# Ledger of designs, part 56: designed miniproteins, single chains, continued (5)

Each design is a single chain, and the fold is of that chain. pLDDT is the mean over its residues in the fold that is shown.

## One batch from the design tools (miniprotein)

Design m17934
Fold by ESMFold2-Fast:
Structure m17934 (fold): chain A 100 residues (1-100)
Amino acid sequence: SEEQLKQDLLETAKGLYEAGKSALERGNYDLAAILFTMAAGLFEAVGDRKGAAESYTLAGEAYYHDGEYEKAIRWYEKALELDPSNEKAKKLLEEVRKDI
């Protein structure tokens, strides 16, 4: 059923998000970015725009730590398209713009 699929996708997205956080903490920025973008895509698929925005924000943070500032900006902007009220994405976007 659609309800079961939605629940399975949400649990998968949450698992990828937590795996991404673990990768980020270990300094595995490439892996963190991949995991967060996968999580974000699944959150979008189920209509969780806030979960997707949070995941894209952390993907941007992973790119920022990897020195990929223009990629970081694109992901923060993507997060704000999904959730304009995301304070972390706003703050991180302002911070990265000072580094370019």
Scores: mean pLDDT 90

Design m17935
Fold by ESMFold2-Fast:
Structure m17935 (fold): chain A 60 residues (1-60)
Amino acid sequence: FLEETYTPDPAALEARLRELVAQGREIEALFLLTVEMMLGERPASLPSPELQALADKALA
C-alpha cells in the first residue's frame, strides 16, 4: 500500500520538534507543529506533556 496520503508519524514529529527546541528554534518548532495539526488527522494528544503545551500555545 502507501498511497501517498499524508499521514503524520507522531514519533518522528516528536523527535523533530524536540530537536528544534533543543537548538533554540522554538518558533520553527511551533510552525511545524501548527502545519502538521492543520494538514494531518490526529487526536489532540501528543506523546509528551511538553509537546502538548507547545500545541496549545501554537493554537492560542
Scores: mean pLDDT 60

Design m17936
Fold by ESMFold2-Fast:
Structure m17936 (fold): chain A 78 residues (1-78)
Amino acid sequence: MKSIEELLEELGKAVAALAEATAVALTRELIDQGADPQRIREVLERVLAEIERRGNEAEVAAARKVVDASYAVIDELS
């Protein structure tokens, strides 16, 4: 059986992986529908700023990875 510590680590990894994949898929769909890439960046920056305001460095690092994945899609498609 997995320990509580191991289960918490697995939960964190699963949520992070889902967040990144979801952000990539949604960013591609928005660009495909003709959304302004600058508007997408503005939304992502506002969300990142809110997470940074909370002062948790690990959450900020995780959020930056998700935002960077979306930015890579914008740069590829625009």
Scores: mean pLDDT 77

Design m17937
Fold by ESMFold2-Fast:
Structure m17937 (fold): chain A 82 residues (1-82)
Amino acid sequence: KLKEEFLKIILEDINDLEKINKFLESNEELKDLPLAVENDPTPILLVMKELGYSKEDLEKLLSVVKDENLQKIIKKALELWK
């Protein structure tokens, strides 16, 4: 549920930090995570971990994503996932 909603937001515009941060603030499970900021992928990576994105999910997402910034974030997530 939250994983699918977050996916929709980041696929629509990963650079819409206001929309991403409104999503984080509106959800009890995510409220204690740091808010998204420019030039730092760390908050987005923490949200992906909290929402249970698997390595397989990230690999599938990378194959369909055309936005360069989102591709960089996903590649960094894949490096940090065990």
Scores: mean pLDDT 79

Design m17938
Fold by ESMFold2-Fast:
Structure m17938 (fold): chain A 59 residues (1-59)
Amino acid sequence: MGQLAVPPAELSEERREVLREVAEKLREIGDEIQKAIEYSRKTGVPLLEALRKLVKSSS
């Protein structure tokens, strides 16, 4: 058991659930951005254009 002098504040259960939901959404967005980056690199189109095309296809 490690006792820290100033432990980080723990989030309440409801706040933890909200953060988990937000994290899931952010992960989905990150995956789409990553795909757009790879598409942009492969095709040479601007990243923004690649992102728009992939996001629209995924939606």
Scores: mean pLDDT 69

Design m17939
Fold by ESMFold2-Fast:
Structure m17939 (fold): chain A 73 residues (1-73)
Amino acid sequence: AAQHEADARAAEAAGRWLEAARHYMEGALEYWKQGDFRRASELARKAAEAFRRAGQDEESEGLLRLAEQIEAA
């Protein structure tokens, strides 16, 4: 999980938004598996922002909805 966050931040710094989004998604999934729903929703929102920056609005909207569902549970 922490390694995926580090990789995502490095990709963001390089302007590689799709790569950043995938790393954030992987980190979110690992936190979800660990039961850390707060960190999972945080990384899902970051992945959504990165997908939007990459021009993938549908993926961004889907992840924002997922983060909201995690937060509501």
Scores: mean pLDDT 81

Design m17940
Fold by ESMFold2-Fast:
Structure m17940 (fold): chain A 100 residues (1-100)
Amino acid sequence: SSEAEERIRELAREILRLARELALRIDKQPNPSPRQRQEAALAIALGHELQLYLRGELSDEELLAALRKFLAQMEAEQLTSPTMLRIRELAEELARLLEE
């Protein structure tokens, strides 16, 4: 439905915003920890995929694959900062909508 499509785009935009804020915040730190650098790298990678999706250059199936990869890497690396946890919640919701 058009309502589900708009919700997907809203989630994609919000995740992109948070990913950019996280990456910028870590970039401004003089000595980011290895964990913070890993968070920034993951956020940047997800941000690129979301930007492509919002431009119509990435399919729903490709975005779903990118979200699943991101969520798996988050779990494997135990990335639990408040912003990463919020991105996880939104990414899980977005993945569920894309599976329908």
Scores: mean pLDDT 90

Design m17941
Fold by ESMFold2-Fast:
Structure m17941 (fold): chain A 91 residues (1-91)
Amino acid sequence: SLSLAQLNELIGLLLRIIGAEIDIDWGRLSAEEARALVRDIAARLKALFPDRQADIDAATARALALIDAGDLRGALDVIRDLILSLMKEYS
C-alpha cells in the first residue's frame, strides 16, 4: 500500500499535469516546458517506484515522442494515465 506521504506526492504530480493542461488551453505551454515537466515527473516516479523503472521509462519515451510530434496534450495524457495506474496498483 502507498504511504500517506507517497499518495500526497502523487496527488501533487497530478495537479502539476492539470496545471499544464490548463496552460495548453491558454496557449502558454511550450514544448521545452512540457519536456522538462515530463522528465521531472518521471524522475520523481522512479524514486517512488524503483521496481517500475522500465514502465516509467517506456511511458516517458512515448510522452517525449508525442511532444516532438507537437501533441502536448497526448504527452500529458500518457503521464497522467501512468500516475493513475501506479496509484491504483499500489492502493
Scores: mean pLDDT 89

Design m17942
Fold by ESMFold2-Fast:
Structure m17942 (fold): chain A 87 residues (1-87)
Amino acid sequence: SAADAEALEAAAAVTDPEEQWYRAVAEEFAALDALPAEEQARLAEEGRRLLAEGLSAEKIAEMWAAAKTLEERLEVARMQYRVQLAL
């Protein structure tokens, strides 16, 4: 099944942390892109708020460079997505 194939691929990626992180971030973006337009509009409003609070593309790049864990990278990915929708 597709779920079994994804689980096997994810297990294989565990032997390469960079590939695992890349796939997890890509899956997060894909999940956000799959959200209904109403939900994406709400994320865009959150992105406008982050921009108003001083978040910038330069700051997001700094956050990516500073991220040391998968969880930190996913948090930056979620912020980047919101800001990209707001632009």
Scores: mean pLDDT 77

Design m17943
Fold by ESMFold2-Fast:
Structure m17943 (fold): chain A 73 residues (1-73)
Amino acid sequence: SMSDIGARLQAAVDAVDADPPTATKEDQVKALQKLKNDPSSMTDDELKKAIVYLRGLGDEGVAFNREVAARER
């Protein structure tokens, strides 16, 4: 169910925050595509790889938004 995948995603986030897995960018992108298309088929390792990718994009996005806000002053 969607609530089950939500709980698994939270567990994957917690696991990545504690000990991020070593994964290539290619593996991370493949995991992200699987998360979009068929999340119920994913292993916990695949979920962690998708989270690593999303974390990287989030950090870059936050840094970019802070730079834009500073320039508006």
Scores: mean pLDDT 70

Design m17944
Fold by ESMFold2-Fast:
Structure m17944 (fold): chain A 81 residues (1-81)
Amino acid sequence: MVAPAAAPLRVEVLLVSDTLENVAQAVQKLADAGLFPYVPVGRETRLSALVPAERLPTVEAAVEEISKILDRVEVRVSPAA
């Protein structure tokens, strides 16, 4: 009923790889976690979503998996103001 931490979090992810297949695979893993690209998939791909705090561990697990196949992954988590 009372939600002391009900504020959603804005998650922004930047994916960089010279291998388009690795970027596509990473995008698929993030889509399974509820994040979708807001720009066309390419060498640099940006994804953003508003997620409940409870979903953050699922997103973090997906980011950990994809960071092993990409040249660079940047993640920013901020309060949705």
Scores: mean pLDDT 74

Design m17945
Fold by ESMFold2-Fast:
Structure m17945 (fold): chain A 60 residues (1-60)
Amino acid sequence: SILLEIAKKDPERGVLALQMMAGAGDEVAKREYEKAMKLLNEGADPKEVVVEAAEKVVKA
């Protein structure tokens, strides 16, 4: 999936992609975006957080 590849190569682009999907009405992307932003603000590894969020969106 393109979202997962983006998240692996560039976590910042992955966050932007999740935000765009959330804005388009994807409820899973909205939930995972909000969770990812909270974890990133708490100092979590960006690549790990964004890849996990992308995996959950792809599986939904």
Scores: mean pLDDT 83

Design m17946
Fold by ESMFold2-Fast:
Structure m17946 (fold): chain A 57 residues (1-57)
Amino acid sequence: KREELLRGIKSNIVFDGSKMSNQQLQELAQLVSAAIDAGASAEEIEALALAFMEKLE
């Protein structure tokens, strides 16, 4: 279930960790993990990750 959700996200968005500091990468990982634990949909998690990455640019 969780693995399937993460696979879908990775297929649609490539996490470019090279543009992120170690601290920012950890923060994104915690946000995604918390959203999954809260029962967020794949679309919600994808939007959250994309919004976080967009703010870094």
Scores: mean pLDDT 65

Design m17947
Fold by ESMFold2-Fast:
Structure m17947 (fold): chain A 62 residues (1-62)
Amino acid sequence: SMVSPRTQAYMDAVDERLKAARPEEYEELQERMDKAIKEGNFDEVREIAAELERLRAEIFRS
């Protein structure tokens, strides 16, 4: 999808923060995502995206 450079930078910053806060979960989800994409398993991709969003929400809870 079309994303602005500012939006991409924000997403990259969020991803770096997630990796720093939850390195093991982040690595596991990245490996699962890579496998799902390689296999064309879009249902698994959606589930992994939802788990990444959950982790983002946990990190951003004040």
Scores: mean pLDDT 75

Design m17948
Fold by ESMFold2-Fast:
Structure m17948 (fold): chain A 82 residues (1-82)
Amino acid sequence: SFAARVERAAELLRRAGVPQETVDDLVAGARLLAADPSQRPLLAEALRRAAGMARQLAAARPERREEYEEAAELFEALAEEV
């Protein structure tokens, strides 16, 4: 489900050392936008932005690259389905 894949991406970001509050805000924002069908374009844009940020973090922290890249792939896949 959408929620399960958002939570998987959140888990990867937590493992990579992103602060819990930042991850919680991301999940809450995605859920709020997903609850309103009129917000689908904004949700898709937000998910693509999250994927871009995850890729930037992968480049900045090569030791956590796999977690960030997997999170980015999940965000990209979710954006395509919105």
Scores: mean pLDDT 85

Design m17949
Fold by ESMFold2-Fast:
Structure m17949 (fold): chain A 84 residues (1-84)
Amino acid sequence: ELEKLKEELKEALKNKDFLKVMKIVSDIIKLLGDFEEAEKIALEIGKELNREDLMKKVIELIREIEESLERMKEAIDKLIEERE
C-alpha cells in the first residue's frame, strides 16, 4: 500500500525520526521493486516538506547499505563454497 507508506514517511520526516524515515523508504523500495522509482517518490515527498537534502542523504545511505549487504553476501557465499 504505497499511499499509506507515503503518509507514514511524511509523518516520520515531520517528527525527525530518521530511523523510521530509512525504514519507510526501504519499505517503498521493496514494494516497488525499483530503486529509481522509489527514490523519485521519496525525493518528491522530501521536497514537499522542505527536506529534500535530508532525503537525498537518506537515499544515498540506503544505497550504500544495500551495496555493502550485497558484497557481504557474496563474501559469505564464497566462504561457504570454499568449505564444501
Scores: mean pLDDT 77

Design m17950
Fold by ESMFold2-Fast:
Structure m17950 (fold): chain A 96 residues (1-96)
Amino acid sequence: MEAEKLIKEEAKKIAEEILKKGKESNRVELAEEIAKRVEELVKERLAMTVALLRSGSFDVPEEELRREAERILREGLTKEEVEEALRVEKELLAEA
């Protein structure tokens, strides 16, 4: 499914931002390594955001969110869910 591509693109974007802020030498190998590690974090974060959106409430117990996020990760994130989660994330950052 194409959700994997969106996650990889987001992770690459974040990795490039980190490298730019850290003033590290922009080595392809280092960027790829960081992107892979960030991809795992992005996947987990998106699953949590999707779980929150599915609940329709911001006051969901953390244990329930984690359980639903694990379920979502096992089922696989859809392209639509990833796009929606990323949009919500950007909106929250713009409001904050």
Scores: mean pLDDT 73

Design m17951
Fold by ESMFold2-Fast:
Structure m17951 (fold): chain A 81 residues (1-81)
Amino acid sequence: SDQEILDAAEELLRDRAEELVKEGEALFRELVAAGMPEKEALGKALIAALRRALEILRERGAPAAVLEAVEARLAAAEAAL
C-alpha cells in the first residue's frame, strides 16, 4: 500500500527527518520574506524537501518501489505549481 511505502521511506530517513524539516521550513521562510505568496512558497519548499529526500534514499540504496513513489510525489508537486 502507499502507506507501507511511505512508512518504509520514513524509516530510511529517520536519522535525517529533523534536518529535512528544518531545511524545508528555512526555505519556506526565505521565499515568503522575499515576497512569494505562502501557497507558492510551500509548494517550492515541498519540492526541495522531496528532491533532498530522494537524493538520500538513492544514496542509501532504497528499494525501487520507494524511489518510484517519492519520484511520483515529486512529479505531482512540480505539476501543481
Scores: mean pLDDT 84

Design m17952
Fold by ESMFold2-Fast:
Structure m17952 (fold): chain A 83 residues (1-83)
Amino acid sequence: SLPQEKIEAMREYVESLSEEELKQRLEELAKGMAALAEFEATLDDLDIPQSEKDQLRQALAQAKEIGELLTKLIKEKLEELEK
């Protein structure tokens, strides 16, 4: 799980965005998350040391957690704007 301070910083960031920027960021996040999933799927096939693969897996896990949280916060904000 992410530290509370990081979660609050992400929430403040999302609150600073316009509806148009939120929609654009959501599309960019979806593309980024898809790219991370594709890279993760090919990771075991890379001709690099196992220690480097383990480091990349850890970095990917952190990036996915951040991306999932941002996606959630943006979707929640967009739902608040729909009336």
Scores: mean pLDDT 83

Design m17953
Fold by ESMFold2-Fast:
Structure m17953 (fold): chain A 86 residues (1-86)
Amino acid sequence: MEAELEALRDALFAHLTAVLVAAGIPEEAARAAAERSAERAVELLRAGETDAGEELAEFFLRAAAEEAGLSEEEVRERLAAASKAL
């Protein structure tokens, strides 16, 4: 179980870092926010909170805002703009 959670943490870290970088967040801030968010996801899973997608999404936006020195609204707008470019 712990090995599987660690693999999930690493996969989430890589994915979330890529998402934030694509949204124009500096790589260093993106990595820091992604690390915090991946660790939070693992904490929620260890606590048996399998239905916490909204909490994790809100945590991700807040972590990205804090690490990048932006507002949560600005991060949300950048992510929305990046998704529209697809």
Scores: mean pLDDT 79

Design m17954
Fold by ESMFold2-Fast:
Structure m17954 (fold): chain A 100 residues (1-100)
Amino acid sequence: MLEVRVPIDPSLSLLEEEKLILDKIVEAMKKNGLEIPKEFEEAYKKFLEIVEKYKAGEIDAATAMKEAFEVGEKIRKTLKERGATTEVDEENVLVIKIPE
């Protein structure tokens, strides 16, 4: 079982926090030789595009949050179908467990 730990940082925006979480998941899966599902990879690429458009000022915060939420739901569904679980530990760290 792959375990991904992401400390909750209250100084981060919701988009920055989601990006950190997804980046850590993808990095951990690749380092452990786990295949990233095509639907997850496509959704992650779309999420990164939304973040870059927001940083470039091409879309407003409301549009970015809406689109990021829709993509994030697809990613969460893919992880849940793999049997992934999420919890927050006593040290305020988000712990994501992904079956191999």
Scores: mean pLDDT 80

Design m17955
Fold by ESMFold2-Fast:
Structure m17955 (fold): chain A 144 residues (1-144)
Amino acid sequence: DKEKLKKKLIEEANLSEEEANEIIETLLKILSLEEVEEFINLILENLDKSPEELIDIALEKLVEIKVGVSPEDITEELVRKEMEKNNVSPEEQERLLSTLEEAKKNPENYDGLVLGIVAVIHNITTDQIVEIIDVVSRIYEAKK
């Protein structure tokens, strides 16, 4: 229920009604209402973290919502199934699998590369990832 979620953002994050509505509408562009509720609940549960940690937690949750597992549990088999389900071209499939191999060799960049793979498969743009980061930052700043 959109109204219950809006009320929760107002009461737990000290957001205005207008700000809460804008946040929900932004997330609804790439998430279902149920996924938005799950995403917002995670952010609200982690408002005690640093802004950088909160963003990392939120982006990891975005991956989990879209593919059903945390980034560390992503396998080649899962990526292949997600690509097939989302009609990814053979050329793009090869590129994304190559990126997954690169991610496994570079622990420092693993989460970012995995997010990139999931975003391409689910047609989430770089601009939409920036909008998600902005949403997380807005909720964090309102709580201060």
Scores: mean pLDDT 87

Design m17956
Fold by ESMFold2-Fast:
Structure m17956 (fold): chain A 92 residues (1-92)
Amino acid sequence: SLREEVIAVAEELLAAEPEVKEEEREKVLEELRAIPEETIRRAVELGRRLPEMSAEERRAIHEEIKATSKHPEVLEFIMLLAAERAEREAAA
């Protein structure tokens, strides 16, 4: 599933950070598992569009996520990962 793919990437990134404690890693992964897959899918779709968005559009999305989401930081993390992947695909 898309959620499992995002969790796998998060596990790799957290494992590469030697200063991140095991308890903090488990907390992030639990929060990712608690988010509905449809919400993750929408965050990925928005993230892929971020490189094409104006600064004003990006701020509007940030404010909306902060106001409406239970896990705004995790959703922003997913969007940034999707944006980086989209930029790499465009550069190749």
Scores: mean pLDDT 73

Design m17957
Fold by ESMFold2-Fast:
Structure m17957 (fold): chain A 110 residues (1-110)
Amino acid sequence: MLNPSLAALVERRTGLVIDPEAPTVEQLLAVARTMADMVHEGRDGVGPASGKSFSYNPETPGALALLAAALYGELTPSEEEVRRMIAQLVERGLMSEADAEALARALGWL
């Protein structure tokens, strides 16, 4: 299950309709890409910390920073980093553990 506010934000940015109760892999990839793009752009993002700042914000959820860097090809995440990302996405209420794991598998990180 995706956070409904996150799903609505992705729909506004992409025009893609997202089912927050049962997101498809394609919808999860669109969510991940949107979160990464927002972190990279320095615009208001999913977390309170991704804001409009171009410098490191210590309140930026580590999961979003890792996701952005990995999707932009800046790093290859380790399995431990992927597991920490999943845990943080769940803790922040952004998505369920099952959806976060499905996303990580779709990205080839698990």
Scores: mean pLDDT 70

Design m17958
Fold by ESMFold2-Fast:
Formats: sequence, structure tokens, C-alpha cells
Structure m17958 (fold): chain A 71 residues (1-71)
Amino acid sequence: MKEKIIEELVELAEELAPDLSEESREKVREWARKMVETLEEEELRKLIEEMRKAVEDRANAEADRAALRAA
């Protein structure tokens, strides 16, 4: 079931950087695949859960910052 984990990693990365180019998106998919193969399933699952919380918190902070910087 590594495919499901890869999809979650890709979604998290897209939430962090929604302005990813098509080429960068391909790199994210390759990165996610390598990560899933490198790490054990248990460690991967813990990382994803922790990352999801951190991503949501960071996304809110970055959204505020990005709005100011985009001006």
C-alpha cells in the first residue's frame, strides 16, 4: 500500500507549494516515491501524521506572510 502513502505525501507537498510548475510536480512525485522506499512503513506513517499537522500550521502562517510579500 505504498501508493497511498505516496499520494498523501504529494498532496501535502502541493498544499505547501500550490504554485508548483509541472516539472517541479514531477520532482515531488519522484521524491515521494524515494522517501516511501527509503523509510519503514511505521516511520513513514508517523512522519505523515506529524507533517500534516505541521503543514496545516505552517500553511496558515505562510499564507499570512505570502499575502504581505506578494504585494
Scores: mean pLDDT 70

Design m17959
Fold by ESMFold2-Fast:
Structure m17959 (fold): chain A 60 residues (1-60)
Amino acid sequence: MAEEIIREVAKGKKYLTRGEAVEALQKLGIPLEEAVQAVAAMGKDRLTIEEVLKIIEELK
């Protein structure tokens, strides 16, 4: 379920932008401020689907 939402936001792209990663996290119930901080902590301008899933695992 989580992976499907992330893939939808990615729209078939190999990487998500920071903004797209934040959007995917918000769709998964993560508040905006927490999503922004988690994505910023990755230190990357583009994230894979697996990296966004890792953020969700850490926020459980």
Scores: mean pLDDT 80

Design m17960
Fold by ESMFold2-Fast:
Structure m17960 (fold): chain A 61 residues (1-61)
Amino acid sequence: SEVVKKVTISEEDGKYVAEITSEHDGKELTKRFTFDTREEALKLAELIKEKYPEVEVEIIE
C-alpha cells in the first residue's frame, strides 16, 4: 500500500540530497538521504523507479 510519488535530487553544500515523497495509508511522508556523490543519489532514484514505474524523478542543478 506504499506508493512513492516523487524523488528529487539536488546538490546542497557539496553533497547530493535525494528527497523522497511517498504515501502510505493516506499519509504523505518525505524522507531525505544525503550522498557524497551524484552517482549514489542517481542509483537510489533508479532503484525506486524500478519498483515504482510511475514515480516522478526530478534532478535539480
Scores: mean pLDDT 81

Design m17961
Fold by ESMFold2-Fast:
Structure m17961 (fold): chain A 89 residues (1-89)
Amino acid sequence: MTISPEEFDKLSEEERIEKLVAFLKEKGVITPDVSEESVRLDIRSIFRFAKLAGIRTAEELKRWLEKSLPYVKSDLEKKFLEAIIEFIK
């Protein structure tokens, strides 16, 4: 299930990570051969990097990820980022 930017901004970092992991499973981005722990670490790294880049809100995060898509070389990584963008609606 998608989340509004306003609802996303009210969540703790851990709540954001867990809801996003659940969404990625629903979309089939996380398969049984992919470690959930690795995905949580990747999401945490994305969130931390966004904070360092001055991203403060869900709307800013979504726009920042959309701008990052052209630089992604892997189809799997592109689907991963597109699913994160779709999560925030």
Scores: mean pLDDT 78

Design m17962
Fold by ESMFold2-Fast:
Structure m17962 (fold): chain A 59 residues (1-59)
Amino acid sequence: MLKESAAPATVSRYDGETLAVVETRPLNAAQQAALKEHADVNLELGLLSEELAAKLKAV
């Protein structure tokens, strides 16, 4: 589980009985832009993997 201060590009809710994704909501444009900018900085510092950064940039 991610910390509240770190928001993913999408938010998913799981059903406890079926373990399936019940609902997924994308973040708004401002939140996605902030996450992308933060990811670029962390990638330069070597704190974020290139694979994860590529996934965030693809959103």
Scores: mean pLDDT 53

Design m17963
Fold by ESMFold2-Fast:
Structure m17963 (fold): chain A 68 residues (1-68)
Amino acid sequence: SEKTPQQLAIEQLYETGIEHFNQGDYDGAIKTFEEAKKLAQEAGDENGVSGADVWIDFAKQAKAEREK
């Protein structure tokens, strides 16, 4: 199925957030996934919101583990 420009923008923010996460930049990852979540909320994209919440939780957990 063809993706909308909004879906592509959300996916690009996910990819950027994952790159920050993989680099150990958890603050950058959290910020980027929060931007993805906001865009998904404005678009009424429940799957995009849920996916962003999962990644925000992962990034927050990874940050907490590094700070311990």
Scores: mean pLDDT 84

Design m17964
Fold by ESMFold2-Fast:
Structure m17964 (fold): chain A 68 residues (1-68)
Amino acid sequence: MSPLEELEALFKEIAATLSEEEREALERVVVGAYLRAADAGQSEEAVIATAREEALRFYREVEERRRA
């Protein structure tokens, strides 16, 4: 599976467990990270990896807030 397909699958999996507000926030974080990395001249592979890392970080923070 391509890195982009893996990122899309991860996003859908995480989004399914989130509220509408959290899903919109996740989308903004992922898109923002993608655009910033691309604007910085990063490779396509690095851009996708950066977006994936930000998505996982967001999910972890949401899970931590739900436990509080």
Scores: mean pLDDT 77

Design m17965
Fold by ESMFold2-Fast:
Structure m17965 (fold): chain A 112 residues (1-112)
Amino acid sequence: MDGRQTMEAMVEALSKELGVDPEDIFNYLKENSNFALLVLPEDAEKKDGKKTYGGAGLVPEEFKKYNRYVGGDENWVPPFGSIVGAAAVVALEKGKSEEEVLEALRKFRFHP
């Protein structure tokens, strides 16, 4: 699976589990410079004939707790950790409780 397909599949799966619109997650990722190393397909810069999709970025400390529920540990720095964190924030902003978000993420499993 390429980086675009993996990211789109993960956003779709998280949006289904959290009951939020996948477009809200993508918009959050676009506007949040903390995910600067995670490049969305439409924002990918073409260098030497190739697009860059995704990237290994430092997961913000506040998002690390959410990554644990999808198989990450506290020292894990996967590109997908930023997607999990963005999805959690979007769900909280849509009025879901932290308990509902953490329970949904505990049930979620994604293997790219």
Scores: mean pLDDT 58

Design m17966
Fold by ESMFold2-Fast:
Structure m17966 (fold): chain A 102 residues (1-102)
Amino acid sequence: MAKEELEEYREKLLAPLSEKNRELIEGILEGMFLIVRGVMNVIKSRDPSVTDEELANNSLSVQMLLVWEGKEEILTDEQIEQAVKKLKEILEGLVKWEKERE
């Protein structure tokens, strides 16, 4: 549900951009989520008792990653709403930044 909403929003927002500029924004998003997943993996490797739900309850970045990956079932409706809102803001900011680069 939330993943499909974000995918539709991203597709519409990126549609006016050149292929090169879409690839740049997609690469930035992939890099951001890779960092979040890397941090989660390091924490869980050092303390295997830490759950994805516990990390999500303490981090908006983890909430955003879980929505993006379609793993929203462990999140509350409020966390999903906050994550979707923030992801849309990040996408809009990246598109604005790219347009201002000439």
Scores: mean pLDDT 84

Design m17967
Fold by ESMFold2-Fast:
Structure m17967 (fold): chain A 74 residues (1-74)
Amino acid sequence: SLEEILDKIMELVEKYNVPESIRLLVEAAKRYFELGKLDEAIKVLETIRDVARKLGMEELVSLADEAIKELKKL
């Protein structure tokens, strides 16, 4: 589920001491999803994916991509 993917993203962010800005972006994506603002949630997840790619965090890139795909199905 999307909730499971977002929780796994948060776990990786905490485990690998990713910058606080990434944690805030994950929280923003969850909030936009809860409010039904799917386009905004997707934009935030795309930003997370881009930052993760620059940091070489392939697992986070994969999870962000999966979350984007799941949101686009709604």
Scores: mean pLDDT 81

Design m17968
Fold by ESMFold2-Fast:
Structure m17968 (fold): chain A 87 residues (1-87)
Amino acid sequence: AESEALANVKRLLNAVGKKTGKTEEFQALADEGVSGGVDAAVDSLVRAAGLSDKDLASLLAAVATGLITSVEIGAEMAKKALEEVEA
């Protein structure tokens, strides 16, 4: 569950970085998030939301809230968010 959630968050942050042209900043946040576990992933998502437009910020904040509620919920929310960002 945790490894899947962290992998999904890393993919999501890298996808947002690619879409917004902030690849280096979001890659750093993704790497920090997966290195520190769930708490670090939540912090990285919140920081990433601050670097994003309103729609992406809301999406990233929702994933962070999901992770705080449950690792499994966070993993599923990150997966769905990744699909939206890649569309």
Scores: mean pLDDT 82

